# Designed miniproteins, single chains, continued (3): the designs that were tried, part 107

Each design is a single chain, and the fold is of that chain. pLDDT is the mean over its residues in the fold that is shown.

## One batch from the design tools (miniprotein)

Design m11697
Fold by ESMFold2-Fast:
Structure m11697 (fold): chain A 60 residues (1-60)
Amino acid sequence: SLDAYYQALKESVVANMRLVGAPEEEIQKEVEYLEKNKEKLAQTVLAMKEAGREAAREIG
């Protein structure tokens, strides 16, 4: 599901930032950015999924 994908993406970003020793303030800023752009990201993922499905059917 899109929600599961978004959650995994968010967790991956947090984990990677902690791995490189980023400050908590920077991590929070990235999380907030992802949350604000959640709808836009969801729309982009849906569009890519639909395009990929159509491309797979029409490979020439």
Scores: mean pLDDT 73

Design m11698
Fold by ESMFold2-Fast:
Structure m11698 (fold): chain A 81 residues (1-81)
Amino acid sequence: SLDLAAVAARMRALAAERDERAVLALGYATHSPVPEVRRAAAEALGELGPSPLVRHLLEQALGDPDPAVRAAARAALARLA
């Protein structure tokens, strides 16, 4: 079974690395069929710091069908302002 806490921890670790592979990996995770994974990815993108690609991915997440994912994207965008 998928350990969502471990997935979230790995996404935070990728964000801490601050490389372009982290942005790509988290960007792919925002398209996961699992809403908890998409929420964790949006939160982790906010930790990467401001970049045009990070902002674009978070703006896309504002349109997510899950309200928790949209809330995470709004919080992340506020952190990057």
Scores: mean pLDDT 79

Design m11699
Fold by ESMFold2-Fast:
Structure m11699 (fold): chain A 65 residues (1-65)
Amino acid sequence: MEHIKEQVDLLIETIKKSTDPEQIEKGRKAIKLLVDNARQRGLITDEEAEEILKKVDEAVEEVKS
């Protein structure tokens, strides 16, 4: 559980540092794949998954501002 959140935080940090739309999109897709895999394996709850996806969407919006 903690390991998944650490990986997500690292990817979000990478998105925030990116100015390339392609890199931002790759980061978002990577997080979604990681979250979906963790949810299927029962490593995180649906609520945790939604929280993570909300954070990544907010990070993408900030960078595109």
Scores: mean pLDDT 78

Design m11700
Fold by ESMFold2-Fast:
Structure m11700 (fold): chain A 89 residues (1-89)
Amino acid sequence: NAELDQLLEEALRMLQERAPLPTEEIPEELKEPIKEALKVVDPNKDDDLNTLAAILYFLRKHPEAVLKYGIKAALYIRKAVEEKLYEKL
C-alpha cells in the first residue's frame, strides 16, 4: 500500500528529526485504536522503538484512520508513547 509506505517513511523521518509533538489532545475516535496499538509497548525498551512498533501495528490494523489523519496519526502515537498517555486514554 503506497500510502501506508509513504506514511511509514515520514514517521521514520519524524522520529530521526525529533519533530515537535502536537499540543492538542488526541481525537476521541483515535483514542481506542491508539490504546490498542500501545499494547505492543514494552516498558523495558526505548520510546523510539515503542513508537515504531505502535505505528506499525496501527498502520496494519487501522488503515482507515491513517488515511483520514495522515502523518498526524503517527504524531499522536508518538505523543501517547512519550507522555505515557496509554494509562490515561
Scores: mean pLDDT 75

Design m11701
Fold by ESMFold2-Fast:
Structure m11701 (fold): chain A 91 residues (1-91)
Amino acid sequence: SNREKLAEGLREMAEEAAEVLAPDDAARIVELLRELAEAVERGDVEKAIELAKQAVEAVAAAARAAGEEITEEQIEEAKKRAVELVRKAAE
């Protein structure tokens, strides 16, 4: 139940990213979010954690490229939050 809800939410985020981001930035983020959703659905917690961290890094890179000031501390906090969500969905 929680895994299915998280996976669906991640796919919705991928669709939103495709609509609002520049095409080249969107392609990488969309792919990572879809792979993350698949890993979550499969219960592959280790791969989901790795993909969640990569997705956060890709989003931060896209935001910086768009002129937003994102700190390393904000990136690390977002990674921790993403990992916690994946772990809770796996319970």
Scores: mean pLDDT 81

Design m11702
Fold by ESMFold2-Fast:
Structure m11702 (fold): chain A 61 residues (1-61)
Amino acid sequence: MPSPEEQLREAMSALVDALLNRAPREEIERLVARVEELVKAFPDSPMRPVAEMLIAHARGV
């Protein structure tokens, strides 16, 4: 299975791609939920602060 960091990186990459392509709000919310789930699963991840910033940015869209 992918590492926690790899899973977060992939989920964050998908969210960034959706934001750049101006995906529907519903799709953005689905991807945000995925990133939030991974952050909760891996609370000590070094990627957590970046993931939380990305979630905040996405919610502003």
Scores: mean pLDDT 79

Design m11703
Fold by ESMFold2-Fast:
Structure m11703 (fold): chain A 84 residues (1-84)
Amino acid sequence: MKITVHVLLRKDGSVDVTVRGPVSREALEKAREVAQNTAKELMKKGKSPEEVARDAAQAAADTIYELEKDKVDEAIGRGTVGLT
């Protein structure tokens, strides 16, 4: 099964994680944690908001794939920088 993980980087540096596809609550919660931690680390390193959002989305997608690999064939991360 293919899933898409959307990470929205907000102006305050927080992230919102939304998954398109059936994912367990546990996997979603872990992905949200990983995305937020990745964004925080990359912001401290002075990465652009676009890079932060992209890499946080990839980390979240990789987390879901590892936790749900028996059910998920492909996990794609999509990062966006939020103004809307």
Scores: mean pLDDT 81

Design m11704
Fold by ESMFold2-Fast:
Structure m11704 (fold): chain A 52 residues (1-52)
Amino acid sequence: MEIDTSTGEGLLRAGEYFAAQGRLDIAAALYREVIERYPEHAAEAEARLARL
């Protein structure tokens, strides 16, 4: 299953989905990707990482 990586918002949404499924390792990896590639969404990704 492919995740839309063309936008930071898409990656945040994917991370949220996997966190809700209990897949915390995948969610953390997706939030890290947002921090690295999409600085405009980094603060939100950092907040979500802190809650995992």
Scores: mean pLDDT 77

Design m11705
Fold by ESMFold2-Fast:
Structure m11705 (fold): chain A 80 residues (1-80)
Amino acid sequence: SLLEEVEELGRRYEETGNFEDLVRAAYLAARLAARESMTEAQIRAAIARAREAIARGTDERHREMLEAMRAALEEVLAER
C-alpha cells in the first residue's frame, strides 16, 4: 500500500540519511492525504500555500520538499 511505501522510505532515511528517500516519502504522503482525506478546495488551498512558500524563498531542502508535495497535490487534482 501507499502507506507501507511511505513507512519504508522513512525507515531508509533513518538508516542512510538519504534525503531523496525523505522527499519521496513526502510526495507519497501528500498523494495519500489528497486522495483519502482532502476535498478539491483543500487541495487547491494547499497548492496555493506551497507555491507562496516556494516564491517567498527558503533553504534548498525545504524548497525540494515543498515542490514534491505541490507536484503530488497537482497530480491528484488532475486525476480527479
Scores: mean pLDDT 84

Design m11706
Fold by ESMFold2-Fast:
Structure m11706 (fold): chain A 117 residues (1-117)
Amino acid sequence: MEFEELLKKAIEEVKKMIELTRRALQASPDEALRLAREAIDEGVKAMELVTKALELSPPELQEKIREALDKLGEAVAHLSRAAYLLETGGDPAEVRRHFEEAVKAMEEALKILEELL
């Protein structure tokens, strides 16, 4: 897969991740947990694609690609925390905060990836 194709695929996965997380914010706890897990799976796929893109990237783009990867990692961490809180009956306000922080990190990653095309 060429560099541009990897970035385009990563962008598609991040967009799915955002959609799933936004749906989780409006869902019942059981549905939100299912959607959070699906969003984490899409995030892992996006991180794998971005890591492959980093390997193929010219040196001048590597810092921006690493920044996008860091933001995706932050988003997955927030989604994982939200999923844990949903499983353990944690505070609904903390669940919402983690989903909102995840969306913010995903939108920042998406912006960086789109600017690299």
Scores: mean pLDDT 91

Design m11707
Fold by ESMFold2-Fast:
Structure m11707 (fold): chain A 74 residues (1-74)
Amino acid sequence: MSEEEEKLLDYAIEKAIEMEKELIEEYNVPEEKARETMLRILAESMKLIAKGEATEEKIKEIVEKAKKETVEEH
């Protein structure tokens, strides 16, 4: 894995964990559902990284979409 891919993976992990905490603390989402959203963010981000299509902006879009979907379902 390239250094650029490793940096994008670290960024995705950081943003996914931040989102899990935000969903629990700010939106009162159940821990299990927040964890599922975090894992979904990681899975989609890793898929883009594997395709060589990932950017920080695209990862941020994945995070924002997952947040909206989770909050709307709750």
Scores: mean pLDDT 82

Design m11708
Fold by ESMFold2-Fast:
Structure m11708 (fold): chain A 68 residues (1-68)
Amino acid sequence: DVDHQLQAGQDAYEAGLKKFEEGGSLEEARKVAYETASKSLDDEQAEAVAEDTQRRLELLKKGIVLPE
């Protein structure tokens, strides 16, 4: 179900963002996002979510506003 995949992606992003906000590196945030996503998604989907999370956090670090 696409809704379950979207929720898993959102949960992974929030976990990664929390790690990053707590002073973690982008690599640590990506790893947390992957571990969170892998609980609900297959390996390829979890890797895609981790890559998306890292990209979003890199944009946030650069001060780029995320599209709404």
Scores: mean pLDDT 77

Design m11709
Fold by ESMFold2-Fast:
Structure m11709 (fold): chain A 93 residues (1-93)
Amino acid sequence: MERIRELLREAARAMVEGNIKEALRLALEAARLARDTMSAEELAEEAYRIALEVALEMGLSENEAKLVAVTVSYLVELALTEPELAERMLEAL
């Protein structure tokens, strides 16, 4: 669980910095570790919570932090449910 949370925090930081490619790469790694232990909904909820906290800690406004949280949540859900599509998107970024 700690490694998954660490990857989600790193993905959130990458997203705040505008590095969507790195955020997706980290989301794919988190999804890989979570695949046998968490549902897509559980992983997406955890990612939202962590990304919201990280974005606020990094000085984003509430609305900016929510946008980061929604985006990271979506990226991990996509990575868990459609890993082949997520990997193709990573190559295109």
Scores: mean pLDDT 86

Design m11710
Fold by ESMFold2-Fast:
Structure m11710 (fold): chain A 86 residues (1-86)
Amino acid sequence: MVEEIIELARAEDWDALRERLREYAERSGLQFLLDLLDSREGLLLASMAAIGLLSGLLDEEQARQVVEELRALHNGEIEAPDAPPP
């Protein structure tokens, strides 16, 4: 599982990665991970959380906290006052 998630992310196989993360989130009851699957950045965050949980490096609460912290940090950077328009 862990190696599969890493390989899919490296291969940029976003569809397969999304499916594997959805299955894991549903099996584990991790609803917050499902919300992340709508974006490529969210897929990477969900992958990191899933790897941490599967490896025993993170508890469910720690994984949720890390995801929320990284999401807030990323959102704050997007809201930077000095960003040129596309």
Scores: mean pLDDT 73

Design m11711
Fold by ESMFold2-Fast:
Structure m11711 (fold): chain A 89 residues (1-89)
Amino acid sequence: LEKEKEEILKELAEIKAEVERLFSGDARDRILSAIDKVEEAVKSMNPEEMLRAASELGRALAPYRDSHPELVQRVDDIARRIGDLVRSL
């Protein structure tokens, strides 16, 4: 559990850095805010907050599926891993 939590937080930090490079203005602020919510939810290990924040992040990136498919896929992978972590609690 601790190892998976640490790996998810590490990948979220990498995704955050990638978003900071790829996006600007309101789009960047909105996506970064969604990532911060996921990070806080994972740190708190609250299952309801983790699932809600992961869903919000997915929705924030949905408009960019065609322009940034690799980033969206990476976020989908994180959401799946969060779901797996919640199921292991």
Scores: mean pLDDT 84

Design m11712
Fold by ESMFold2-Fast:
Structure m11712 (fold): chain A 53 residues (1-53)
Amino acid sequence: MSKEDILKITKLKFRKTSLDVEIDLAKKQGKMEQAAKAEKEKQEIDAEIQKLE
């Protein structure tokens, strides 16, 4: 794994954490569609991380 891949994984993990906060806030506000979109983006990020690992 290259140094660039490690940096990219780190940025993707940070983005996942931000999405977790966004999902929680959206669910608390009853914005289920917004929560679902954020959850889908989080799944796509997980797939990218696994592809780089």
Scores: mean pLDDT 81

Design m11713
Fold by ESMFold2-Fast:
Parts: structure tokens; C-alpha cells; sequence
Structure m11713 (fold): chain A 54 residues (1-54)
């Protein structure tokens, strides 16, 4: 889910924190009506940052 989205962005060459905002917009768009929107955004951000540190 969040990890898969983060991995997909990195695979496409998005390897900087500047792409974090793009990823948050993608996740937010998918979950616009979800009560878990904030949890999903937090989780994907952590996964994306972890991938950038590698």
C-alpha cells in the first residue's frame, strides 16, 4: 500500500524530498473521502524517506 507507492516512485526515478509532495498528492487523491487519509499520508511519507536514505 503506502510502501508499494513509495517504491514505485523511487523506481520511476523520484529520489528526492522534492518528490515527497507529489507522492502525498497522489496518496491524498486516492483517499480523499477516507478517515484514514492522515494515517496513509504519514505511513507513505515514512516509507518514502526510508527509501531515500538507502
Amino acid sequence: QAKALAENLVAKGHKSEADLDLGRKIVGGANTGSPDKNKINDEWEKEFKALLEK
Scores: mean pLDDT 63

Design m11714
Fold by ESMFold2-Fast:
Structure m11714 (fold): chain A 79 residues (1-79)
Amino acid sequence: GREEYLKIAEAMYRVLDPENDGKLNPALRRVLEFLGIAPEPELEDREVLIQAIADRLLENPELLEPLSQLLMQLAKEGL
């Protein structure tokens, strides 16, 4: 259910924003673009951002595998 995708989104957020400040960095912007989420100022809120990611994955669970590949690529680029 949604709770499972929230846990996944929280884990991803911790990797993408280790400072936990809610600011949109380049890695977060690339993930949002991949998921088809517009990077608007309102997404500079940790809870809003995590929920947006979770809801997108819940609607499109097939995105989980390509998203994990994107995260691996971002890690190689010095995330």
Scores: mean pLDDT 74

Design m11715
Fold by ESMFold2-Fast:
Structure m11715 (fold): chain A 87 residues (1-87)
Amino acid sequence: SEVIRLLEAAIEALRAGDVAEARRHLSRALELLRETASPEEIRAAYEGDPNNPLYLVVQAYRALVAGDVAEAIALLERAIELLRARQ
């Protein structure tokens, strides 16, 4: 999955201290998630479903803006877990 690849790349960038590179990967992952999401999945993300990968990636991006790298990594790892479970 291209989305999983981008999220894994974002986590590696964060572990390397490259927040700018991580944000670029997350922006691309969010574009792809929105493009492939059903209207119902987008609504679930808007409603704050913690089992929705789109919601988790949005929250990870917000955590990075707040400077919470550890929280961002945890949210991205959870998003990858959910995306892999769908395969």
Scores: mean pLDDT 83

Design m11716
Fold by ESMFold2-Fast:
Structure m11716 (fold): chain A 97 residues (1-97)
Amino acid sequence: SLSPLELIQRINDAVEKKDIDGLMELAREALARDDPGLLEQVASALLKYFKENKKLTDEQIELAREIVERLKALYPDDPEFQARVERLEKLIEEQKK
C-alpha cells in the first residue's frame, strides 16, 4: 500500500487532473486507513472538485457524506474541528442543489 505522503501527492494530482474516479478511489483508501489527516485532505480535495465542476453523482455525494460523518466521529469533543466539518457538509449538500 501507499505511504501517507504518496497518498497526499496522488490526491493533489487527481484534483489537478480533474480525475474524479481516481479521487473517489483515494477517498475509499483514506476511509479504510481511518487517518484523520488523510480524511481531511480528501475532504478538501472533494470540496475543491465540487466547487469547480458542480456535476455530482449520487455515488460521489454519498462518499463525501461518509467522509464527513467519519470526520465528525473522530473528534466529537473538538468544537473548532466540528465547525470546519459542518461547513464542509453544508457546501457538499449545496453542490447537489
Scores: mean pLDDT 75

Design m11717
Fold by ESMFold2-Fast:
Structure m11717 (fold): chain A 65 residues (1-65)
Amino acid sequence: SRLEELYAKIKETLGPEEAEFLKAMVSRIAAKQGLSEDEVIKLLEQLFSNWVSAKQALEARRAKG
């Protein structure tokens, strides 16, 4: 369910190709990094949230001058 929720969010935000790529890579990243798939999903959720916040902060600074 958590993977499906992340998949839906990425699909709506970045597109279906990026969402499919993410889904396909979760198990591979987990194996390569020595993590569980749930741990990889949590890490990706945090990274995506941080990316969105950083992008918004950069856009706000550019708008101010």
Scores: mean pLDDT 77

Design m11718
Fold by ESMFold2-Fast:
Structure m11718 (fold): chain A 94 residues (1-94)
Amino acid sequence: SLEDLLKELRELQLEAVQEAVRTGDPIWLELAILIQETVEEVEKAIKEKDYEKAIEILNESISLLRRMAEEHPEIRELAERAIETLKRIKELLE
């Protein structure tokens, strides 16, 4: 389940990269980078068994994604899908 959710995030990251190429809008690349960094930092924290740090990273990324979705309606659907996946990861770690 955790592995599947992390895979889902990487698929959302790739979708954001594809939209960045299609539209030329840098906001899609910013979304892709945020998802990539979140996955890498969460995986590292889990490997170190620092679940409190993993939850902190997830909470911060959810807040950033919400702000981006509010300011950029064009990425809202993908950002909200990322938020829901991050929330599901958080529930598994709690």
Scores: mean pLDDT 90

Design m11719
Fold by ESMFold2-Fast:
Structure m11719 (fold): chain A 89 residues (1-89)
Amino acid sequence: DESEYVDKLLIKTYLLILELDEESQKKIIKLNDRADSIEELKENLKELMLSISGTNSIEEVKKKLEADPDYEELLKKAKEILEELLNEV
């Protein structure tokens, strides 16, 4: 299911954004007109991940994603997306 793959890819990309250093997170904020601070960015990403996954915790989201047989491909694609975003600033 293409929709399910895209949802997993978005979740992994959001998880990687949360793991970035402060300077890289500030670059993401400049590209995103929906967040004015790192705190807002983190809150928005957590809410989106919970909404997409249909679960109540970020830890459950991580465990479910890491158990996926496509995890290595999702990780690679998410890193490529994040690298492109960071290079636009």
Scores: mean pLDDT 77

Design m11720
Fold by ESMFold2-Fast:
Structure m11720 (fold): chain A 64 residues (1-64)
Amino acid sequence: SLEEVEQKLAALEALAKELAASTGGNRAVVRVLIEHHLRVLQERYPELAEYIRERAEAILREIE
């Protein structure tokens, strides 16, 4: 469970960093997809919701 959550968070963090370095192309769509996946992850793992929320806020800051 925690290992799966970390793998998914790492993938979303990597995607967010790539998006932050980008100057074009589908930026808004990719942001919405990252937000959706983070929300689904919190819903699927409510026992880790606070941890996921903190990591999600850090990930989303990369693309603000």
Scores: mean pLDDT 76

Design m11721
Fold by ESMFold2-Fast:
Structure m11721 (fold): chain A 82 residues (1-82)
Amino acid sequence: MKKIKVKLSNGEEIEIELEDNPVNATYIAMNTILEKLKIDVNKLSVEERLELKEKMEEMSKLDHEQIAKESLELAEELKKKL
């Protein structure tokens, strides 16, 4: 388990506790950031949801710091489209 700090575009800095399992770490990071940015994934297009799933699968191959960073970048990009 590793604690990672991420700074959101709204100026909020959050600390995310990631599990040692990289798949679980990816889901925790992504869900936490999406919730903090108030992104409703049900409002995304089918294409955007498929891209999110594929990006999360690639992120699960990374270390904890990179998982948190890429989750933030992806969530911020999704927020700009909504």
Scores: mean pLDDT 79

Design m11722
Fold by ESMFold2-Fast:
Structure m11722 (fold): chain A 62 residues (1-62)
Amino acid sequence: HMEELVKEIKELGSRLTDADSGGEAGARIVKLANELRDLLEKEKGRPVSPGELGLKIQELMA
């Protein structure tokens, strides 16, 4: 569900302050971003642009 992905994205954002885990956290964020994009496309019934996805991720990571 989207709620679970939102929570995981926020947690990974916090982890990015830890230099030791930056690379692995980045890979996980990419995977979650792809899942978020797919869920947003299902919800909206249309393709979601990279810019639109980026803005959504920025909101969730704040």
Scores: mean pLDDT 67

Design m11723
Fold by ESMFold2-Fast:
Structure m11723 (fold): chain A 60 residues (1-60)
Amino acid sequence: ALQKKVDAYDEMVSELEKLTKEMFNKLQTANDDEAEKIIKEHIERSEKLRKELHERVKAI
């Protein structure tokens, strides 16, 4: 089961990298208020992905 857990983690890392790139692109044109909201949304989505990974790993 370890390999399946590693594969699930690699997929989540790839998604996190995409989210980080999207956040960075949005920040390029954002004002200070928009930037705070974008950063908060990124943190919340990252936490959700970590919880989802934890649940998937437990299911394996």
Scores: mean pLDDT 77

Design m11724
Fold by ESMFold2-Fast:
Structure m11724 (fold): chain A 92 residues (1-92)
Amino acid sequence: MDRKLQVEIDISLGYMMSSVFRLTSERYKKLGKTKIAEAAEKASEEIRELVDKAQKALEEGNLDEAEELAKKALELGKKSYKEIEEMEKKEK
């Protein structure tokens, strides 16, 4: 039960991160920063795919797969956030 709750929290966090990257992409498209926008859009889509798979695995009772996919989504989110932060520092 406790482990399942943690996976549910991680999936929810992944969905939130995907949404933040989507909004980041839209913002940078409006600013003409196409490379940052493309990076954020890709991150949003890849994180969304991982958490959708994690949610499906959780619903099918495959807790181990759901946990691995959710952790991959969060790790990708952290990596993508750092990449975008570095790109933002290089933009004037």
Scores: mean pLDDT 86

Design m11725
Fold by ESMFold2-Fast:
Structure m11725 (fold): chain A 77 residues (1-77)
Amino acid sequence: GKVKIVNLDGSEEEVSDEEALEKAIEIVEELLKDKSELEKEIQEGIIRIIYGVGKLINDPEWAGEQLRKLIKELMAK
């Protein structure tokens, strides 16, 4: 399937669902590398929940939207 992914610079592109997950994880790991251990753990938990719910409801586009919001929030801080 095709999903939207947010790149490290905040731009969006359409990729496969597998590639989208890999890119989302890479972007978030990069954004969190300088954060506190607790903050990383909380954000990773949120990402896992978003991914899990998106997979459960078979809505990777919803999951991508939630990840985009999270990335925007992290970039604003």
Scores: mean pLDDT 65

Design m11726
Fold by ESMFold2-Fast:
Structure m11726 (fold): chain A 86 residues (1-86)
Amino acid sequence: AEAEIIEKEKRVAELFAEVYPKLPAETQARIDAVLRETQARGAAMATEEEARAVVAEGLARLAEIAEEAGEPELAEALRELAELLA
């Protein structure tokens, strides 16, 4: 399970690094807002399980933004990672 999570995290990181710089500034700002909100909410959680649930929700929101931006491979990778963490 953990090895699968690490593999999917690596895939998301690779796709994100490739895709993010090519996105419109408006889309980048939406992604940055979700990442900031998710990080703040996760840090406020009392347990690792609650923190993971917050991260899963954030990843699912990022997947929606990626899909709207026409980046289906990134959206699918984000959704798969979110499902593993939920």
Scores: mean pLDDT 84

Design m11727
Fold by ESMFold2-Fast:
Structure m11727 (fold): chain A 81 residues (1-81)
Amino acid sequence: SMEEKIKELIEEIKKLIEESDLPESTKQFLLDGVEQIEKLVEEKKYEEALLNAKGLAEVARSLGMEEIAEKLEEIVKILEE
C-alpha cells in the first residue's frame, strides 16, 4: 500500500540520519520532521504530509544529504499520486 511504502522509506531515512556525521541538533530536527510526516500520513492528512516532505527534502538537499533528500522526494512522489 501507499502507507507501507512511505513507512519503509521513513525507516530508511531515520537510519541514514542516525548513521550520518551531522550535529546532534540537526539530526534531531530531521528526525522530528520525519516523525511529523509519519504522523500526518497515519492521520490521513496527505496534503499536509506532502508539504512537510517537500520542505524537509529541501533542507536535506541544502545539507548535502543527497540520499535522505532523494528518499523524501520519493515520499513526495507517492503522496502526489
Scores: mean pLDDT 88

Design m11728
Fold by ESMFold2-Fast:
Structure m11728 (fold): chain A 74 residues (1-74)
Amino acid sequence: KDKEKVEFLVEVLLDPANESAILSAIAEEGAVEGLKAFAKAMYGLEVSDEVAREAIERALKSPELSTALREALL
């Protein structure tokens, strides 16, 4: 459910293989909508705004989150 979706999206945000595609989506749609669009396009996963926001907040607490993504998500 929502907790599992949050944990999955945190791993997606921390995976360096996804960085350029997520940055592109955020630039087009904004942080929440960009992450939602990326998840739908890449994984067929539809998530609520609250799930996307919680994933972003958790990723921002991780030292593994890239500087570029940290700046884009703020």
Scores: mean pLDDT 85

Design m11729
Fold by ESMFold2-Fast:
Structure m11729 (fold): chain A 75 residues (1-75)
Amino acid sequence: SALVEEKRRELEEALERVEANKDNPRKFTLAAMRALGVLTEVWLLARQSKDPEVRARLEELAEEGLERLKEILKE
């Protein structure tokens, strides 16, 4: 689905910004808040999806993104 791939790219960009700014507390915090916002949007889109396959792919994307964000935050 084009929507899933678009959201995957948006989430990847947001997570890369968190990693790029981990040595700057202010920029790191703002990037992390943005990434959390994208994750929330992906999760809400999954809940609104009528197609079970699209829903499953969006839920998987959100779970993978959350685990990556948690690992970045531990460093």
Scores: mean pLDDT 85

Design m11730
Fold by ESMFold2-Fast:
Order: structure tokens, then sequence, then C-alpha cells
Structure m11730 (fold): chain A 91 residues (1-91)
């Protein structure tokens, strides 16, 4: 199984969220909604998120959960994502 820290790194890059919060989400300590709120504090997409309807926000939450589950269940997919990110410094 791929290490949880590598899954958190892949999730953090895909969703543009802090690595520490991606780790907490994968451990079940925070919700997908809280993870998306953290993304909006760091991202130019804050204005876009604030303009979304409740239905669009729900779809985005479901997308986050889907990606996280895919990374947890499909080790090969997670490895491919990390391989494509090789050479991208995430500071």
Amino acid sequence: MIPKEELARALAVILDVPLSLAKKYLEGKISAEELLEARNERSPSKELYESMSEEEKKSLIEYVESIANLLKEDEEYAKEVLKEMEGVEVE
C-alpha cells in the first residue's frame, strides 16, 4: 500500500490544499467541506466558490470524496499521479 503521506501529497496537489489538511482529511479528522474551505483561503478560486450554488458546492464536495477514495483504493493510479508530479517542488 502506498504511504499515507504520499496519498496526502497527491491529494494536496490535485485539490490545491495544504498538505497538513489533506493528511487530516485522509485520517477522517476533517470533512471534505473543511478541506475545500482551506483551498479557497489559498486560491484565486475563492470568488468562484463563493458564487457557486449549494448544489454546485455539493457536487464539488462529492468530487473531493471521489478523488480521495480513488487515491486510497487504486494504488497504481496514486503512483501514476505521483510519478507525473516528479520534479514539481511543492513548497
Scores: mean pLDDT 70

Design m11731
Fold by ESMFold2-Fast:
Structure m11731 (fold): chain A 88 residues (1-88)
Amino acid sequence: SEEKLSPEALEELQRLAEAAAEAAAAGDYEAAAEHLERALELGKEAAPDDDLLLAGFLRQLAKAYEGAGKTEEAEKLAKEAEELEAKA
């Protein structure tokens, strides 16, 4: 099924998630957000119906935006994640 990520897409998503977590742990929330934005883009392209996967990246991106001082953007992303989690 085309719902399932290719091994290459899974590896790239994992790499981006790890890079984002490392950046956030270092306090570099701008870099964390950049990696998570790329992960969300790839996730939407490769697995658009994987609501839990997309919600996970939206939650992480919301935290990164909050760390970067983008509070309104963070709240919007957290709401989108909540809506996807409720649908899944």
Scores: mean pLDDT 83

Design m11732
Fold by ESMFold2-Fast:
Formats: structure tokens, sequence, C-alpha cells
Structure m11732 (fold): chain A 87 residues (1-87)
């Protein structure tokens, strides 16, 4: 259950990252952190970055990079394995 909720947090962060929605991204990261601590938030940030990179033009990618950096500052350090992210 906690792993599933953290995974869904990562998926939400990735979805909203692809849409350029910083508030949605941070909500997904917060959900992942609530259920899996720093591992969850780091996984959500990595998932958001991957989802963004998969579907954006260079112009949108620049915006995505700034949003991902903000989310990273909120969530912390490198991604941890074990969580579904961005999908």
Amino acid sequence: DRVEQASRGGALAGKYAAEGDLEGMTEGVSLAQRHAGDRGSNGAIAGAGMAYGAGKTPEEGSQAFHLAARVAALGGDPAKAGYEAGS
C-alpha cells in the first residue's frame, strides 16, 4: 500500500511535469514523500524528469528543466530504486 501510494505520487509528479504544472508536480512529490520518505520523493523527482524528457521540445525542455530543479530542491537528493515513476 505505501509503495503503491508512493508510486502513484511519482506518476502524478511525472504527469504534471509533462504538463508544466509545478503545483501538481510538488503535490505528487509530497504524496510520495508522505508514504515512502526521502526515497519516495527522490523517486518522484526522477520520474518527473524522465516523463518531461520523453515528450518535450527543446523550448519546453528548458522550462521543464527549471521546474524539475525546483522540485528537486523541495524533495532532496538522487533517486532511489524501487518505485514506479512517471507512468
Scores: mean pLDDT 57

